Designed miniproteins, single chains, continued (3). Designs and how they scored, part 23

Each design is a single chain, and the fold is of that chain. pLDDT is the mean over its residues in the fold that is shown.

## One batch from the design tools (miniprotein)

Design m8764
Fold by ESMFold2-Fast:
Structure m8764 (fold): chain A 90 residues (1-90)
Amino acid sequence: MEELEEAIEKLKEVSKKLESEGTEENKHLAELLDIWVEKLKKASEQLSKEEFAEILRELFEKVSRQLEELGHKELAEEVRRFAEEILKKL
């Protein structure tokens, strides 16, 4: 599923940006993103497109919220915009 690959790449990009900041809170969120990537891979093998789209929506909303709580407002908006585009394809 190409949308899964795009979602994983976006989450990895966010994780890399967080790691570059060097704070413990940013490192913790980066670790959570890695866990969520593995859960998405597993979900994609078991779920319908519609069920997978719902999990993607929930995940990206959670990621955006966590980014805002850490002060990464612009990155949170970028993630929300990406989620809207990818969900339109599903």
Scores: mean pLDDT 79

Design m8765
Fold by ESMFold2-Fast:
Structure m8765 (fold): chain A 81 residues (1-81)
Amino acid sequence: SLKERYLENKIKALERLLEWMDKEGKDEFTKEDIARFLQELREKYPFGEFSELSLAIESLYDEFNGVITKEDLEKALEKLK
């Protein structure tokens, strides 16, 4: 279903954000960090899959009031798995 697909994309977005934070050695993402992350995803994924992931990431950014921390992402991921 559309809801299941959205949930799967949200989980993927959370996992990839956490992986990127670990790679960059950061506990918090700025708008500039998110833009760089989205650019990396754009290069790795076909447009359709990228569009779904980017929407999930933007939704998460709004959900966390424009501040994405590693702890908040880990807690959100645990609740969804």
Scores: mean pLDDT 76

Design m8766
Fold by ESMFold2-Fast:
Structure m8766 (fold): chain A 84 residues (1-84)
Amino acid sequence: SKEEAIKEMEKLRKEALEIIEKHTPEETVRRAKRALDEVLTSLLEFLDEGKISPEEAIETFRRQVETILRIFSERTGVELPPVK
């Protein structure tokens, strides 16, 4: 359902931020949070408009989270654990 998709995406966002917060200064955390929030906002709008399914929204957000974590790892040289 849409509600379940929103909860799953919020969980992924929380997990990503917890990983980043553990390994980086606040400025980097703030930047990551902004990037995640921009993607999440767009996906929530698409869900509201019926342009994307709940499953597609979760899959898209998961890929974006993984991309953000990868970019962060590459730029900082920190090995980050994968999202569940």
Scores: mean pLDDT 80

Design m8767
Fold by ESMFold2-Fast:
Structure m8767 (fold): chain A 68 residues (1-68)
Amino acid sequence: MSEQETVETLVRSLQSMIDDMKAQGKSLEEIEETVQRVLRHVSKHLSPESLEQLKKEANKLLEQLRKE
């Protein structure tokens, strides 16, 4: 699997996780904290370039969440 495919898969997983947490009535702060925890966890396994792309995509998801 390419690093690009890995990042794309992780972005889809983050989106699904955010949607599930919203459906459970989790607060915005709790969702943001969970996303940051996931990013910290995967940072040890990704190249700096792939990590920066993942952070960029995750920030887009969080910005959409904040607009709600």
Scores: mean pLDDT 79

Design m8768
Fold by ESMFold2-Fast:
Structure m8768 (fold): chain A 83 residues (1-83)
Amino acid sequence: MTIERELTPENLAEVLVEIVEEAKRNDKVTVVLRSPSEELARRAGRAIVELADNLGYEAKVKYEGGTLTIEITKKSLLEEEEK
């Protein structure tokens, strides 16, 4: 599922809650956040990566042209083990 939002300091907490709820329902979530502030985007990206990791997900972050894109995938689906 894809979540598209405009990122502000005021809505970061709401965006994080929405990501958690969607991740519980889907093993893969793509988050697209528009942020003209690189500092806010970096802070949000860091928080989302750490939150995802704590929940057993892997997050890949890309910031380009004022858009923060985060791909969140459940770690069990990325398990490339020689077993």
Scores: mean pLDDT 75

Design m8769
Fold by ESMFold2-Fast:
Structure m8769 (fold): chain A 103 residues (1-103)
Amino acid sequence: SLEEKVVEAVKLVGNALELAPETIEKLVNLAKTILEKNLSLEETIEKAKELEIPEPLAKLVFHLVEVAQTKKPQKLLEAVLVAVLEDPKEAEKLAEEVFDVLS
């Protein structure tokens, strides 16, 4: 299902970024909320602030949902880079792995 692919992608990214399990669970719940309520990027950022999720991670989750729905990887690499990966090549590889899960 779409939700299962998004949850798998969020967990893949969260583990690659070495996020705490509690943070990954918050990102999974944010992704489910985006899908359920059809949140915009701005609404997603506002919701993330309430949940104490950093804006780069909120944007990343939003673009994971968008890619899952559209099959278009636009902004996914940019979102991964902004979500604290300092190596552009590692960010590119992670974005490709994530896109494979979402496809």
Scores: mean pLDDT 81

Design m8770
Fold by ESMFold2-Fast:
Structure m8770 (fold): chain A 55 residues (1-55)
Amino acid sequence: AEVQQKIATAQALLDEMIEAINRNPNLSEEEKQELIAHLQALQQKAIAALQAEAA
């Protein structure tokens, strides 16, 4: 339950960051995709850490 709440919060923050990137008119679609992929990789590590904490 606690771990699921932390994961949900992390996902919500990532969604906000992705929206901010998508709203940036100075970034190309390719640049947006690269930044989003980078953020998703960081989130994957964060989720793994949270899951390990629950064990």
Scores: mean pLDDT 79

Design m8771
Fold by ESMFold2-Fast:
Structure m8771 (fold): chain A 68 residues (1-68)
Amino acid sequence: SELERMRSLSREEQLALLAAILRAQGVPEDEVETLVRILERHAASPEAILATLKGVLTHYGKPFVPVP
């Protein structure tokens, strides 16, 4: 599952993956930077990081595509 995959990564790797996916899907850079900062500041869980990723992609009308 996506959640199990996220839990296998370090927090830094989880945030880097979120940023990479959002950038690849064309989400504005300033929004990506703001989201990473907020998630880092609040010590976001893997569940919260994954939910944020899916929520932002949905907001921009982008599909959630699993990244290797």
Scores: mean pLDDT 80

Design m8772
Fold by ESMFold2-Fast:
Structure m8772 (fold): chain A 70 residues (1-70)
Amino acid sequence: MISRAEAVAIARRLQAEGRLSAEDLGLVLAALMDAPPEMTAEELIAFLRERLAGRLSEAQLRALEAALRA
């Protein structure tokens, strides 16, 4: 299980690493607020892909997926 707080920390780290812009981080954080408070990494990845399809690039989505699976 991954918590919302852990997912938020991962998204903020990707922004600090230059892998997400501040705008992209805002989109990810908004999607995470709509997510259930606890889910598996795979369920969260599927949820974020569904919500952020067309809003984030494939490279940004892959970076987020890799970080959430680590």
Scores: mean pLDDT 82

Design m8773
Fold by ESMFold2-Fast:
Structure m8773 (fold): chain A 129 residues (1-129)
Amino acid sequence: DPAAVRARIEALAQEEIEKQIAEWEKLFENSSEEEQYILIAGTIAIDLFGLNVAKSNLTLDQILEQLRKLGREDDAKKLLEMYKKLKNSSPKELEEYKKKAKEIEKERLQALADYYLQNSDPADVERRA
């Protein structure tokens, strides 16, 4: 039953999204205050940081230098400005920014899952393999 197979693939995609969000939350909980500011700033300001970038253990200065080397000077500026804003935020404001970053990451993962579900034609997969 193709409908049952699709429903199972969709369920597996949702399970993977939940696992990645849980891993992001654990990474955040195990991160220094500095690393938490970088993770939130990257997610909100420049839409650059997914879970894989967050796991890179790069310092703010290293991330800014890499963005500049890629010709992304405006993104480097936005990241630094958001980082400074977070560093000067109250604990309540920081929790609101953390929630916003989590929602953005969840939406990003859902959009990726939806894209793969729409583009899972076996004939196209065989041509690319």
Scores: mean pLDDT 73

Design m8774
Fold by ESMFold2-Fast:
Structure m8774 (fold): chain A 106 residues (1-106)
Amino acid sequence: SSLLEQLRSALDQFLSETDPARQAQLRDQIVDLIRQAAEQSLELAIEAVNMVIKALLSETDPEKQALLKEVLREAEEILEEKYPDDLEAQIAIGLARITIAVANLE
């Protein structure tokens, strides 16, 4: 999917970005790409969420971790809105919540 390629590019840029203003712009772009993925299919949305989870687990900068946690919270809301009764969506939301909780254990 070209959306997943765009998301990978945005996440790679985010993980290497040192300017807070540019980090915030990339955060907004990543959220928009997740929303677009959810509009196309549940499978794309779940893959997008998994990519962000992986990025959060690899990030060591607390400020960038905070922005990725915001992305995951937005992704939870998007999945709950678009796929409220879907078990796979609920599992993805659960994994996002667990990842945020683990990242907060410091």
Scores: mean pLDDT 88

Design m8775
Fold by ESMFold2-Fast:
Structure m8775 (fold): chain A 117 residues (1-117)
Amino acid sequence: MEESLKKLEELLKKDAEEVIEVMMKDPKFARLYEAIKNNNKEEVKEIYEELVKEMEELKKDSLAYARWLGRTFMLLLAFKTLNTPENEKARNLLLAVLYDDLGKKEKAKEYLEKALE
């Protein structure tokens, strides 16, 4: 039982690593992650504004919007599983975009500020 739980934990970590690796092949997510790693606060804010605008356009195609949400939730879980300072900032930025999309503007601002710390 303990060995099976240990193996599951290692599989979840490997799955999280693979999710991040696959998503970083998307130029938009790669740019977001690089800006965070380089502590480029101006570029992080620009990427936030671009993602918010793109979400409004994606909503016009329900399948494209659903796919983006699914991938974003997978990234949020992967960043939580592999919790580094960079992954925490990336998670906070994606949460800011999601809260803005849900009309929760004050929470969006809070999470954006956390991503810029």
Scores: mean pLDDT 80

Design m8776
Fold by ESMFold2-Fast:
Structure m8776 (fold): chain A 106 residues (1-106)
Amino acid sequence: STVTVNGVTLPSNAPVGLKIGALALASPDVVERDPETGRMVIVDLEAFKKLVAELLGIKDDEEVDEFLSTVTYRDADGRLVLGAWPNPEAGLSEEEFQAALDEVLS
């Protein structure tokens, strides 16, 4: 089976970090890439939260908040950064994300 949210279609059993990374790259008005660090910065938390809830089938707002706390962190400037697979501390690079997506789709 597959899941489709905001134009992203992935196997329902794909790794959660890959699903979140794919959603972020497909949502440029909600998540922006910092050109200096390559990190994915969440610029519209409420919109991102709704998309994540839909993608993962989570109906409880508190459960979505708890999940997001495991895949995001605040940087030194207070920006909310997506720290998901493959490197949660460095954020997502486009090349790392594409390699991960290619592995799942193989």
Scores: mean pLDDT 73

Design m8777
Fold by ESMFold2-Fast:
Structure m8777 (fold): chain A 73 residues (1-73)
Amino acid sequence: SAAERRALEERKRLLEIVLKVNDFIMEVSKIDREKAVELSGRFTKLFQDMLKEGRSVEEIEAEIEKLIKDAEG
């Protein structure tokens, strides 16, 4: 069904966002382990809060991208 295809695409997109965050944290951890731990906590809380609030994948992606850019300085 269209709903099943949408759910699969949303799951794939969420997984891609998670992998991108993990790659970013891994790179930060090579330079500053303590900052990587702090950022990991911030990303986890953001994902949990937004998923709990029922925000769209597009909104989650936008907020995660913003946090990555802010963390890059």
Scores: mean pLDDT 85

Design m8778
Fold by ESMFold2-Fast:
Structure m8778 (fold): chain A 100 residues (1-100)
Amino acid sequence: MASEELIEELKKAAEYFLENLGEDKIIDGKELNEIGVLDEIKKIIEESKSPNKEKALEEFKKAVLYMQENKKEEAIEKFVEVAEYLSDEDTEKIIEILKK
């Protein structure tokens, strides 16, 4: 589980990512699935050495689903749950990807 400080940073990064996505792009299922940033995050989770990476991947898939449904608050909550199953190092990588 990532530290509480990193979880708060991840929450802010996810909020910024979703806000920017809403300004520049139409949030629909096809367009959202084609965003390379989501593929980069998925790869970080899959390459993680965390014993709970499968649970992190399940929560990430739920976050993507909520983004497709334009449920931003629920999507952010699922990003937080992803970090609960990952190391600090993996969580920092996800934060950096979301801030791009």
Scores: mean pLDDT 75

Design m8779
Fold by ESMFold2-Fast:
Structure m8779 (fold): chain A 52 residues (1-52)
Amino acid sequence: MTTTEYEEQLASASGEEKEQILLQALKDGNPSLLAGLPSDEVSALLKKLKEQ
């Protein structure tokens, strides 16, 4: 997926769905969407990704 497509989904997603979309962006190797997030949030997402 493109960055624009992820951003569109994030705009309409709930909290849980938003987190799942961000995890998919990480798996896809598209971390640009995560650049604006606080370090705590990024660390939590990376931890979840590593556990999968």
Scores: mean pLDDT 71

Design m8780
Fold by ESMFold2-Fast:
Structure m8780 (fold): chain A 91 residues (1-91)
Amino acid sequence: SAQKKLEEELKENIRKGHEQIVADLRKAGLDEIAELVEKLLAGEYEVAPALRELLFAEARRLAPETPEAELRAGAEAAVEAVLKAAEFLKK
């Protein structure tokens, strides 16, 4: 009972946290990235490669002197985090 309530509170906090991230992305003018994050969280896993490429492109714009391999690793880690959140929210 208590564990189930804590799990539901954690799921709600994850949903609210991602809603805030999406809102912040839209406020920053990153509407396409925000839309793909929303789709990925909703279980549209086919958008993951597109999200990865847009995150890499934005990271390269912000940090052009950072090695491409490091920027790509960061984009991959970000997409993996969203995928793990989406999977957890389905449980």
Scores: mean pLDDT 84

Design m8781
Fold by ESMFold2-Fast:
Structure m8781 (fold): chain A 96 residues (1-96)
Amino acid sequence: ERRELGLRLIALSLRAIGLMIEAEKNNDQEKVELYREVLELVQRIGRLLDSGKITPEEARELIDLVSEALANVDDPQKARELLEKIRSRIEEIEKK
């Protein structure tokens, strides 16, 4: 499970980077900011997974939410709401 989750985090990072490059080409600053936030959150989830502060089940939930946020980037309000929910959850776990 941990290896599978790590590979999913890498895949999400690569996808977000590719989408961010395309958004920059299109001068879509709002999408660039969303993809940058996705990269930050993916890195934080990875650190929590590596430190053992997060269970595989919790990591899967957060990874699924990140995937949902990426699927909804054409609805910036919904994407931002999802990213804020992810951030709040990560901060709660980090306070353990």
Scores: mean pLDDT 85

Design m8782
Fold by ESMFold2-Fast:
Structure m8782 (fold): chain A 80 residues (1-80)
Amino acid sequence: MREEANELIEQAKALTQEVLENDLSPEEMRKKLEEIHRLMSKAAALLMASSSAADHKRAQELEEEFKKATAEIYEKIKKL
C-alpha cells in the first residue's frame, strides 16, 4: 500500500514537471492535469486508509503541495 502510494506520487510529480517545463497546448495541459488529479486522489486515499497518523499527515501535506502545483498549471493555461 505505501509502495503503491509512493509510485502514484512519483508519477504525479513527473507529469506536473512535464506540464510546467514543456510547451503543451491548453488541451494537452488540461488532459495531463486530469491525470495528475486522478493519481493524487488515489495516493491520498491509500494514505488516509492507513491506520498511521504519520500517513494521514503525509496525505494532508501531499494535498497542499499538489494544490499549489495545480494552481501553477491553471495560471499557465490562463496565459494562453
Scores: mean pLDDT 78

Design m8783
Fold by ESMFold2-Fast:
Structure m8783 (fold): chain A 86 residues (1-86)
Amino acid sequence: GDETVKKHAIENAERGYEYAQRAIELAKQGKLEEARRYLLEGGIYLGVAEIAVGVLKAIGVDPGKEVEEAIERARRALAEAEKVLG
């Protein structure tokens, strides 16, 4: 159902955000290899969330503001982590 897909999109976006924040923390500690692993995994979580939203939009379902905001938050955090890592 739409509700379940939206919930999974939010949960995956939130995981992407958490992994991005951990990547930033690890990078600040000089743990660059570990930070890159967290950045990669966070990107995978965001990718899953974006695919779910893309499918909803393709079939005419509005994902809603909560889903869009969760994904935008994760995108910004991952972009910041990538910038910190170079």
Scores: mean pLDDT 89

Design m8784
Fold by ESMFold2-Fast:
Structure m8784 (fold): chain A 97 residues (1-97)
Amino acid sequence: SEAIKLIEEAEKLMLEEAKKNKNQLALETIPLVKNFYLALVNKDLEKAKEYLKKIQLKLEGRLLPEEEVEEAVKEAFENLEQMVEVLKKGIEKQKAK
């Protein structure tokens, strides 16, 4: 539950920043990134692939081949602990401002 709480706090802070900057692309992309991280925490490969594809379409307007999407998700699973630690440090720095 700690990782889920950090992901939700990060989403809240990122959405507040995106609203201040009137960044419509960020406002649309941040919820997809949150759902991608939640899928990784829940070890849901299919949901993680789904959200990564949605993020790619939103940011790049195209999809990577299925094999590359699957490899990227597997790499994200392997790096999840490091990614959560980076989020935690980022939140701590933001709150210290």
Scores: mean pLDDT 79

Design m8785
Fold by ESMFold2-Fast:
Structure m8785 (fold): chain A 78 residues (1-78)
Amino acid sequence: SSEIEKGRERLKKLEEIIELVEAGKLEEAKEEVMRIGKASSVTDEQLKELVEELKAKLPEYRELLELVEEGREEELIA
């Protein structure tokens, strides 16, 4: 479905932001965050906090997408 496709695209963008921050490309990472969130500014501190949160949550998002793609959505609530 289009929603699964959008989920995959969003996940990929979030992974790219993490990679940029880990590579020390904070300016490029801020630009991506501002583009996605339609924000006028993002600080280095806010960016690092976001990346820490995303690292914790992205494995769960990947599992959700995998289960949905396999038609196993019901297992998400078990």
Scores: mean pLDDT 71

Design m8786
Fold by ESMFold2-Fast:
Structure m8786 (fold): chain A 84 residues (1-84)
Amino acid sequence: SLSQILKEAEKKFPQGAVSMGILVGGGVLTPLTKKNIQQALDYILSQANDQERKQIAKVLRVMASNATTEEARDFLLSQAERFA
């Protein structure tokens, strides 16, 4: 299930969850936060089926629309496209 994949991603890549929290909280996208999020999303992409990928893409697009910087928005949109 998607919830199990997300729990496993958080356990395997805790830095990804922390870095996403920083972006959602209005933090600046840095090379480190980008790498941490990318690693977690790469794992999720490898485990998710087509329907789960579509759900993740939708969530990432919503996050992108609420991003406080253009850099964070563009990064999240590029990640959403990988799940399409």
Scores: mean pLDDT 84

Design m8787
Fold by ESMFold2-Fast:
Structure m8787 (fold): chain A 90 residues (1-90)
Amino acid sequence: SSREELEQRLEELEKELEKLKEELKKAKTLEEAKEIQRRGLELVGRLSELVWQAQTDPTVSDELRQRAAELSTEAAELLTEVEEKIRELE
């Protein structure tokens, strides 16, 4: 895929991660926290696919690969925060 397509997908995933962080802060029930966890796991899966595509595509810049890797780390951090929230609500 093209550099522009990967950059667009990365931006969409960045926005989804930010939305999940905001929803987690507002979560009041175990059900809400578990739904955020499910969506966060889906996001991590999509990011893993994007990271692999960026690593195998010679048209992708080192900057874009670095951004994808950093976003993957942030998504993993969100899953840790979700796990903590679930423990608080149980």
Scores: mean pLDDT 85

Design m8788
Fold by ESMFold2-Fast:
Structure m8788 (fold): chain A 100 residues (1-100)
Amino acid sequence: MSPLVKKIEDLIVRAEIEIAAAKTPEEVREILERERKEILELAKQMSEEDLKIVLKMFEKLTRQYKEYAETDPSRAEFYRLAAEAYEELSKEIKELIEKK
């Protein structure tokens, strides 16, 4: 695995842990915004091949968090915010691929 792809994977895992521990939707938004900034900074340095790997990861995460929102009603809002954030990141990564 590319070192940059591994860094993005580590950021995703960190965000997942922080989202699971979050007490408010506002905390989830702050977690996701920090992750987005860090991911986009790394993405600018990535090859087209690495960006395609990251795109597939975000598409999978979007589906996963949508499923979590349906299966856990008590945290549905938190997981919907995560799904929306990864869907937006997918669009941003797709634009970066097209620009390469």
Scores: mean pLDDT 87

Design m8789
Fold by ESMFold2-Fast:
Structure m8789 (fold): chain A 70 residues (1-70)
Amino acid sequence: YAETMLATLAALDEEAAPFLSVATPEQVIQVQRYVQDALGLAQELLEQGASAEEAVEAAVAYLREGVAAL
């Protein structure tokens, strides 16, 4: 569990990094909210019996869709 959540956080940080380099302060706050929501999604999927790979993939996809809308 903890190892999967740390891996999820690392993947989200890597995905967010290029957007954060050009983001306004308001966009940074929104990206932080998307990261928290994506972590929550990964946790829910793991609790429902999803694999670690499925949880990480879903979280990254959620963040990607969110930052694309900024």
Scores: mean pLDDT 81

Design m8790
Fold by ESMFold2-Fast:
Structure m8790 (fold): chain A 56 residues (1-56)
Amino acid sequence: IEEALNQLIPHLSDDDEKFKQAVVKILPLNEEQRKQVLAAPDQRAVMELVDEIFGP
């Protein structure tokens, strides 16, 4: 999981939509989590969601 999260760092410069697509492709998300990521308003909301799912 940590390696997958590190793969997102280069994508932080992408458009919000491209970043969301990278997140759902790279991270092992279930169907509900993928929908939440795609529905997020911006990249920061996506990162907050990822922290809630995989955070400590």
Scores: mean pLDDT 73

Design m8791
Fold by ESMFold2-Fast:
Order: sequence, then structure tokens, then C-alpha cells
Structure m8791 (fold): chain A 93 residues (1-93)
Amino acid sequence: SPEEELLKRTEEVVKEAEERIKEILSIKDPQQRLEKGRELLDWLVRKEEELRRYAEKNKVSNSTIVEVGSTLGVMIIRATVLILASEQEVKKA
């Protein structure tokens, strides 16, 4: 079903995002962490837009749309906090 496909795609995005966050956190250079954090945020925003358009086109239920949006929203917040922390480290150097 479109709902099952949307949830599967959302899980794939979350898994990739979590792996990328772990990789970025292993980078010792704050400037490189900042750049990679910005790339991650841009990628997450694009993936959220793609999944939202898929949901609208395929008439996915509002409850599933809220679940997907909330899940991706948490990843976007995590990437944003990572960027803000990295910016503070760069300013101290």
C-alpha cells in the first residue's frame, strides 16, 4: 500500500540520518563538522519534501502523515542542534 511504502521510505531516511549523525560526531575538526551538518540538514529537508509530496499524491491518511512528519522533524531538529553546537566550537577557535 502507499502507506506501507511511505513508512518504509521514512525508516530508510531515519537510518541513513542516524548513520550520518554518528559519522559527523566522529569528526574532530569543528569546521568540517559544521559543513557536514549543513549538508545533512539540506538532505533531510529535501527528503521530507519528497515524502510529503508522495503522501499527498497517494492520498495517505492524516495519521500516517503526522507520524512521518514528526519522525523526520526530530531528525531535522537533531541536525540543527548539531550545526548550532559546531558553530559555537568554530567561534571559540
Scores: mean pLDDT 89

Design m8792
Fold by ESMFold2-Fast:
Order: C-alpha cells, then structure tokens, then sequence
Structure m8792 (fold): chain A 63 residues (1-63)
C-alpha cells in the first residue's frame, strides 16, 4: 500500500514522504531537491525508517 505525506520540513521547504509497504521502500524529497529511496528487508524495519524520516523531515526544533 502506498502512503504519501506532503508538508513542510524542519527548514520550511516543501517535502514529500512516500512509503510502499508491499515493496518495503520509502522515498522522500529533501530541502535540496534530492530524491532518496530506501529499501528494507522487513515491514518492521520499514516502519522504523518511516518514523525516523518523518521525525527528520517534519519534527520541530526550528532555528
């Protein structure tokens, strides 16, 4: 199942986070316009990575 989240990252730039639970991949766009794709071997690893990237992209601690 593909899940898509769009919002502003911690730097105020637009960011997109997508996860494909069937292929155990996550994809996200960083503040520099780079697309990162990560593939995982288990659903648990994919969930942990999704939580980590969600915190990295959308968590507070603005400066």
Amino acid sequence: MLRLRRGKDRYGNEAVLAVDEEDLTIEYLDENGNIHTEQYESPDEAIEALEKREKELFEKRKK
Scores: mean pLDDT 62

Design m8793
Fold by ESMFold2-Fast:
Structure m8793 (fold): chain A 69 residues (1-69)
Amino acid sequence: GSIIEEVKKRSIEILREAGAYEAAEELEKFEPKSLDELSDLIVRLLLEGKISVETAEKIGKIIKELEAK
């Protein structure tokens, strides 16, 4: 799979572990074409109050880690 698919799967796991099920479902239906598009969705979910700052930061770290590989 692509790096984008790996980041998406890891992000969904983080969202579910945090109890952010609505955000997880929204991400599952989202087909990002880049890591920037995925990051933009996470920022939007944070601004909509669907995820915490801590959850958004965890996902941001995963994006940085996998982008560097």
Scores: mean pLDDT 83

Design m8794
Fold by ESMFold2-Fast:
Structure m8794 (fold): chain A 63 residues (1-63)
Amino acid sequence: MSRLEQLLEELRKLGEQADPALRDGIETVIAQGRTMREEGVPEETIISMLERGLRYARERLAA
């Protein structure tokens, strides 16, 4: 699995554990990442965005 696919899967799994508001935010980040990939945005840029989203989601769940 690529780093990008791994990040999308981790976000999906966190979304399953999240409250509705955080889940909506996670789904938005996943959708944005997929759209960026379809539009040909460099993979490193998408990975950075997804890593920021994953960090935010983890911090929100820990609080």
Scores: mean pLDDT 82

Design m8795
Fold by ESMFold2-Fast:
Structure m8795 (fold): chain A 85 residues (1-85)
Amino acid sequence: MKSVEELEKEYRRVLLEIARLMERHQRGEPVDMDELTKLIQRATDLHVELLKLDPEVGSRMGMISQAVFDALLRGEDAAAVAESL
């Protein structure tokens, strides 16, 4: 079983990849929709596991995901935002 810290790190990585693929799709660039679907499922599974192990951390991850997506939509450094929260 992964630690809460390892699951949090993995969730942040998956979240950034989803956001980047969504941005590319909105620009009309070709995106592997199967890969995007798998990443969304992975993020869901990680979030469920985090909520199961530590509901407080899981809830915080939901807030961080919103901040990361907002940063990417504004053209800000989403990785820096993810690391600072």
Scores: mean pLDDT 77

Design m8796
Fold by ESMFold2-Fast:
Structure m8796 (fold): chain A 68 residues (1-68)
Amino acid sequence: APVTREEKLELLRRELEAAGLDPETQEEILAMFEAGASLEELSRRVAVALGLPEEEVEAAIEETRRLS
């Protein structure tokens, strides 16, 4: 069965909750996803919210690009 946009949003919300992000930050990231933000933009926003250093953020983005 095809995953609906609504179902994808629910899965993303659960992952953001599991990562320990507050509801305000979760809503911001969900809004970015709905607006068509790239995985790179979403990953950067999550990393900033988690307080990760820029080097680790760039490494995660490169790994995401490699897996695509």
Scores: mean pLDDT 71

Design m8797
Fold by ESMFold2-Fast:
Structure m8797 (fold): chain A 61 residues (1-61)
Amino acid sequence: MTVEEGIELLAKQAGVSKELARRLLEHEAPSSLEEFEKTKELIAPEFQEVFRAVIEERERK
């Protein structure tokens, strides 16, 4: 899943704008992949891929 696909998914499911969905993903996503692996079981399965994509994009910079 790409970050763009994740933003669209969250925007549609939550009924919010893409700008708000992007900010929510950036604020709620764990700071690193290591933190994600520790908490992923607490995240809904459909959002696990979204959060991973956000973290991976941040780490590619």
Scores: mean pLDDT 73

Design m8798
Fold by ESMFold2-Fast:
Structure m8798 (fold): chain A 72 residues (1-72)
Amino acid sequence: SLDEAVEFFAELLELSPEEYEALREAIVAFVKHIGYDLEKLRTAAEFIRLMFEDHPFNVSLFKAALEYLKTQ
């Protein structure tokens, strides 16, 4: 389901409840765009995690990364 795929993606990203609420609409839109493809979700999560490996969490940058990944 959409809810299960969204929760799966959020868990892969290791988001706090507060971070998830800030990103919820963007995450839902991303999951819908890629059609529940778990392999694409895993690849996207790894890309985002590497981008934020040594950097503080930034909502705007995170949303920009999701938009970029939708074009790939």
Scores: mean pLDDT 80

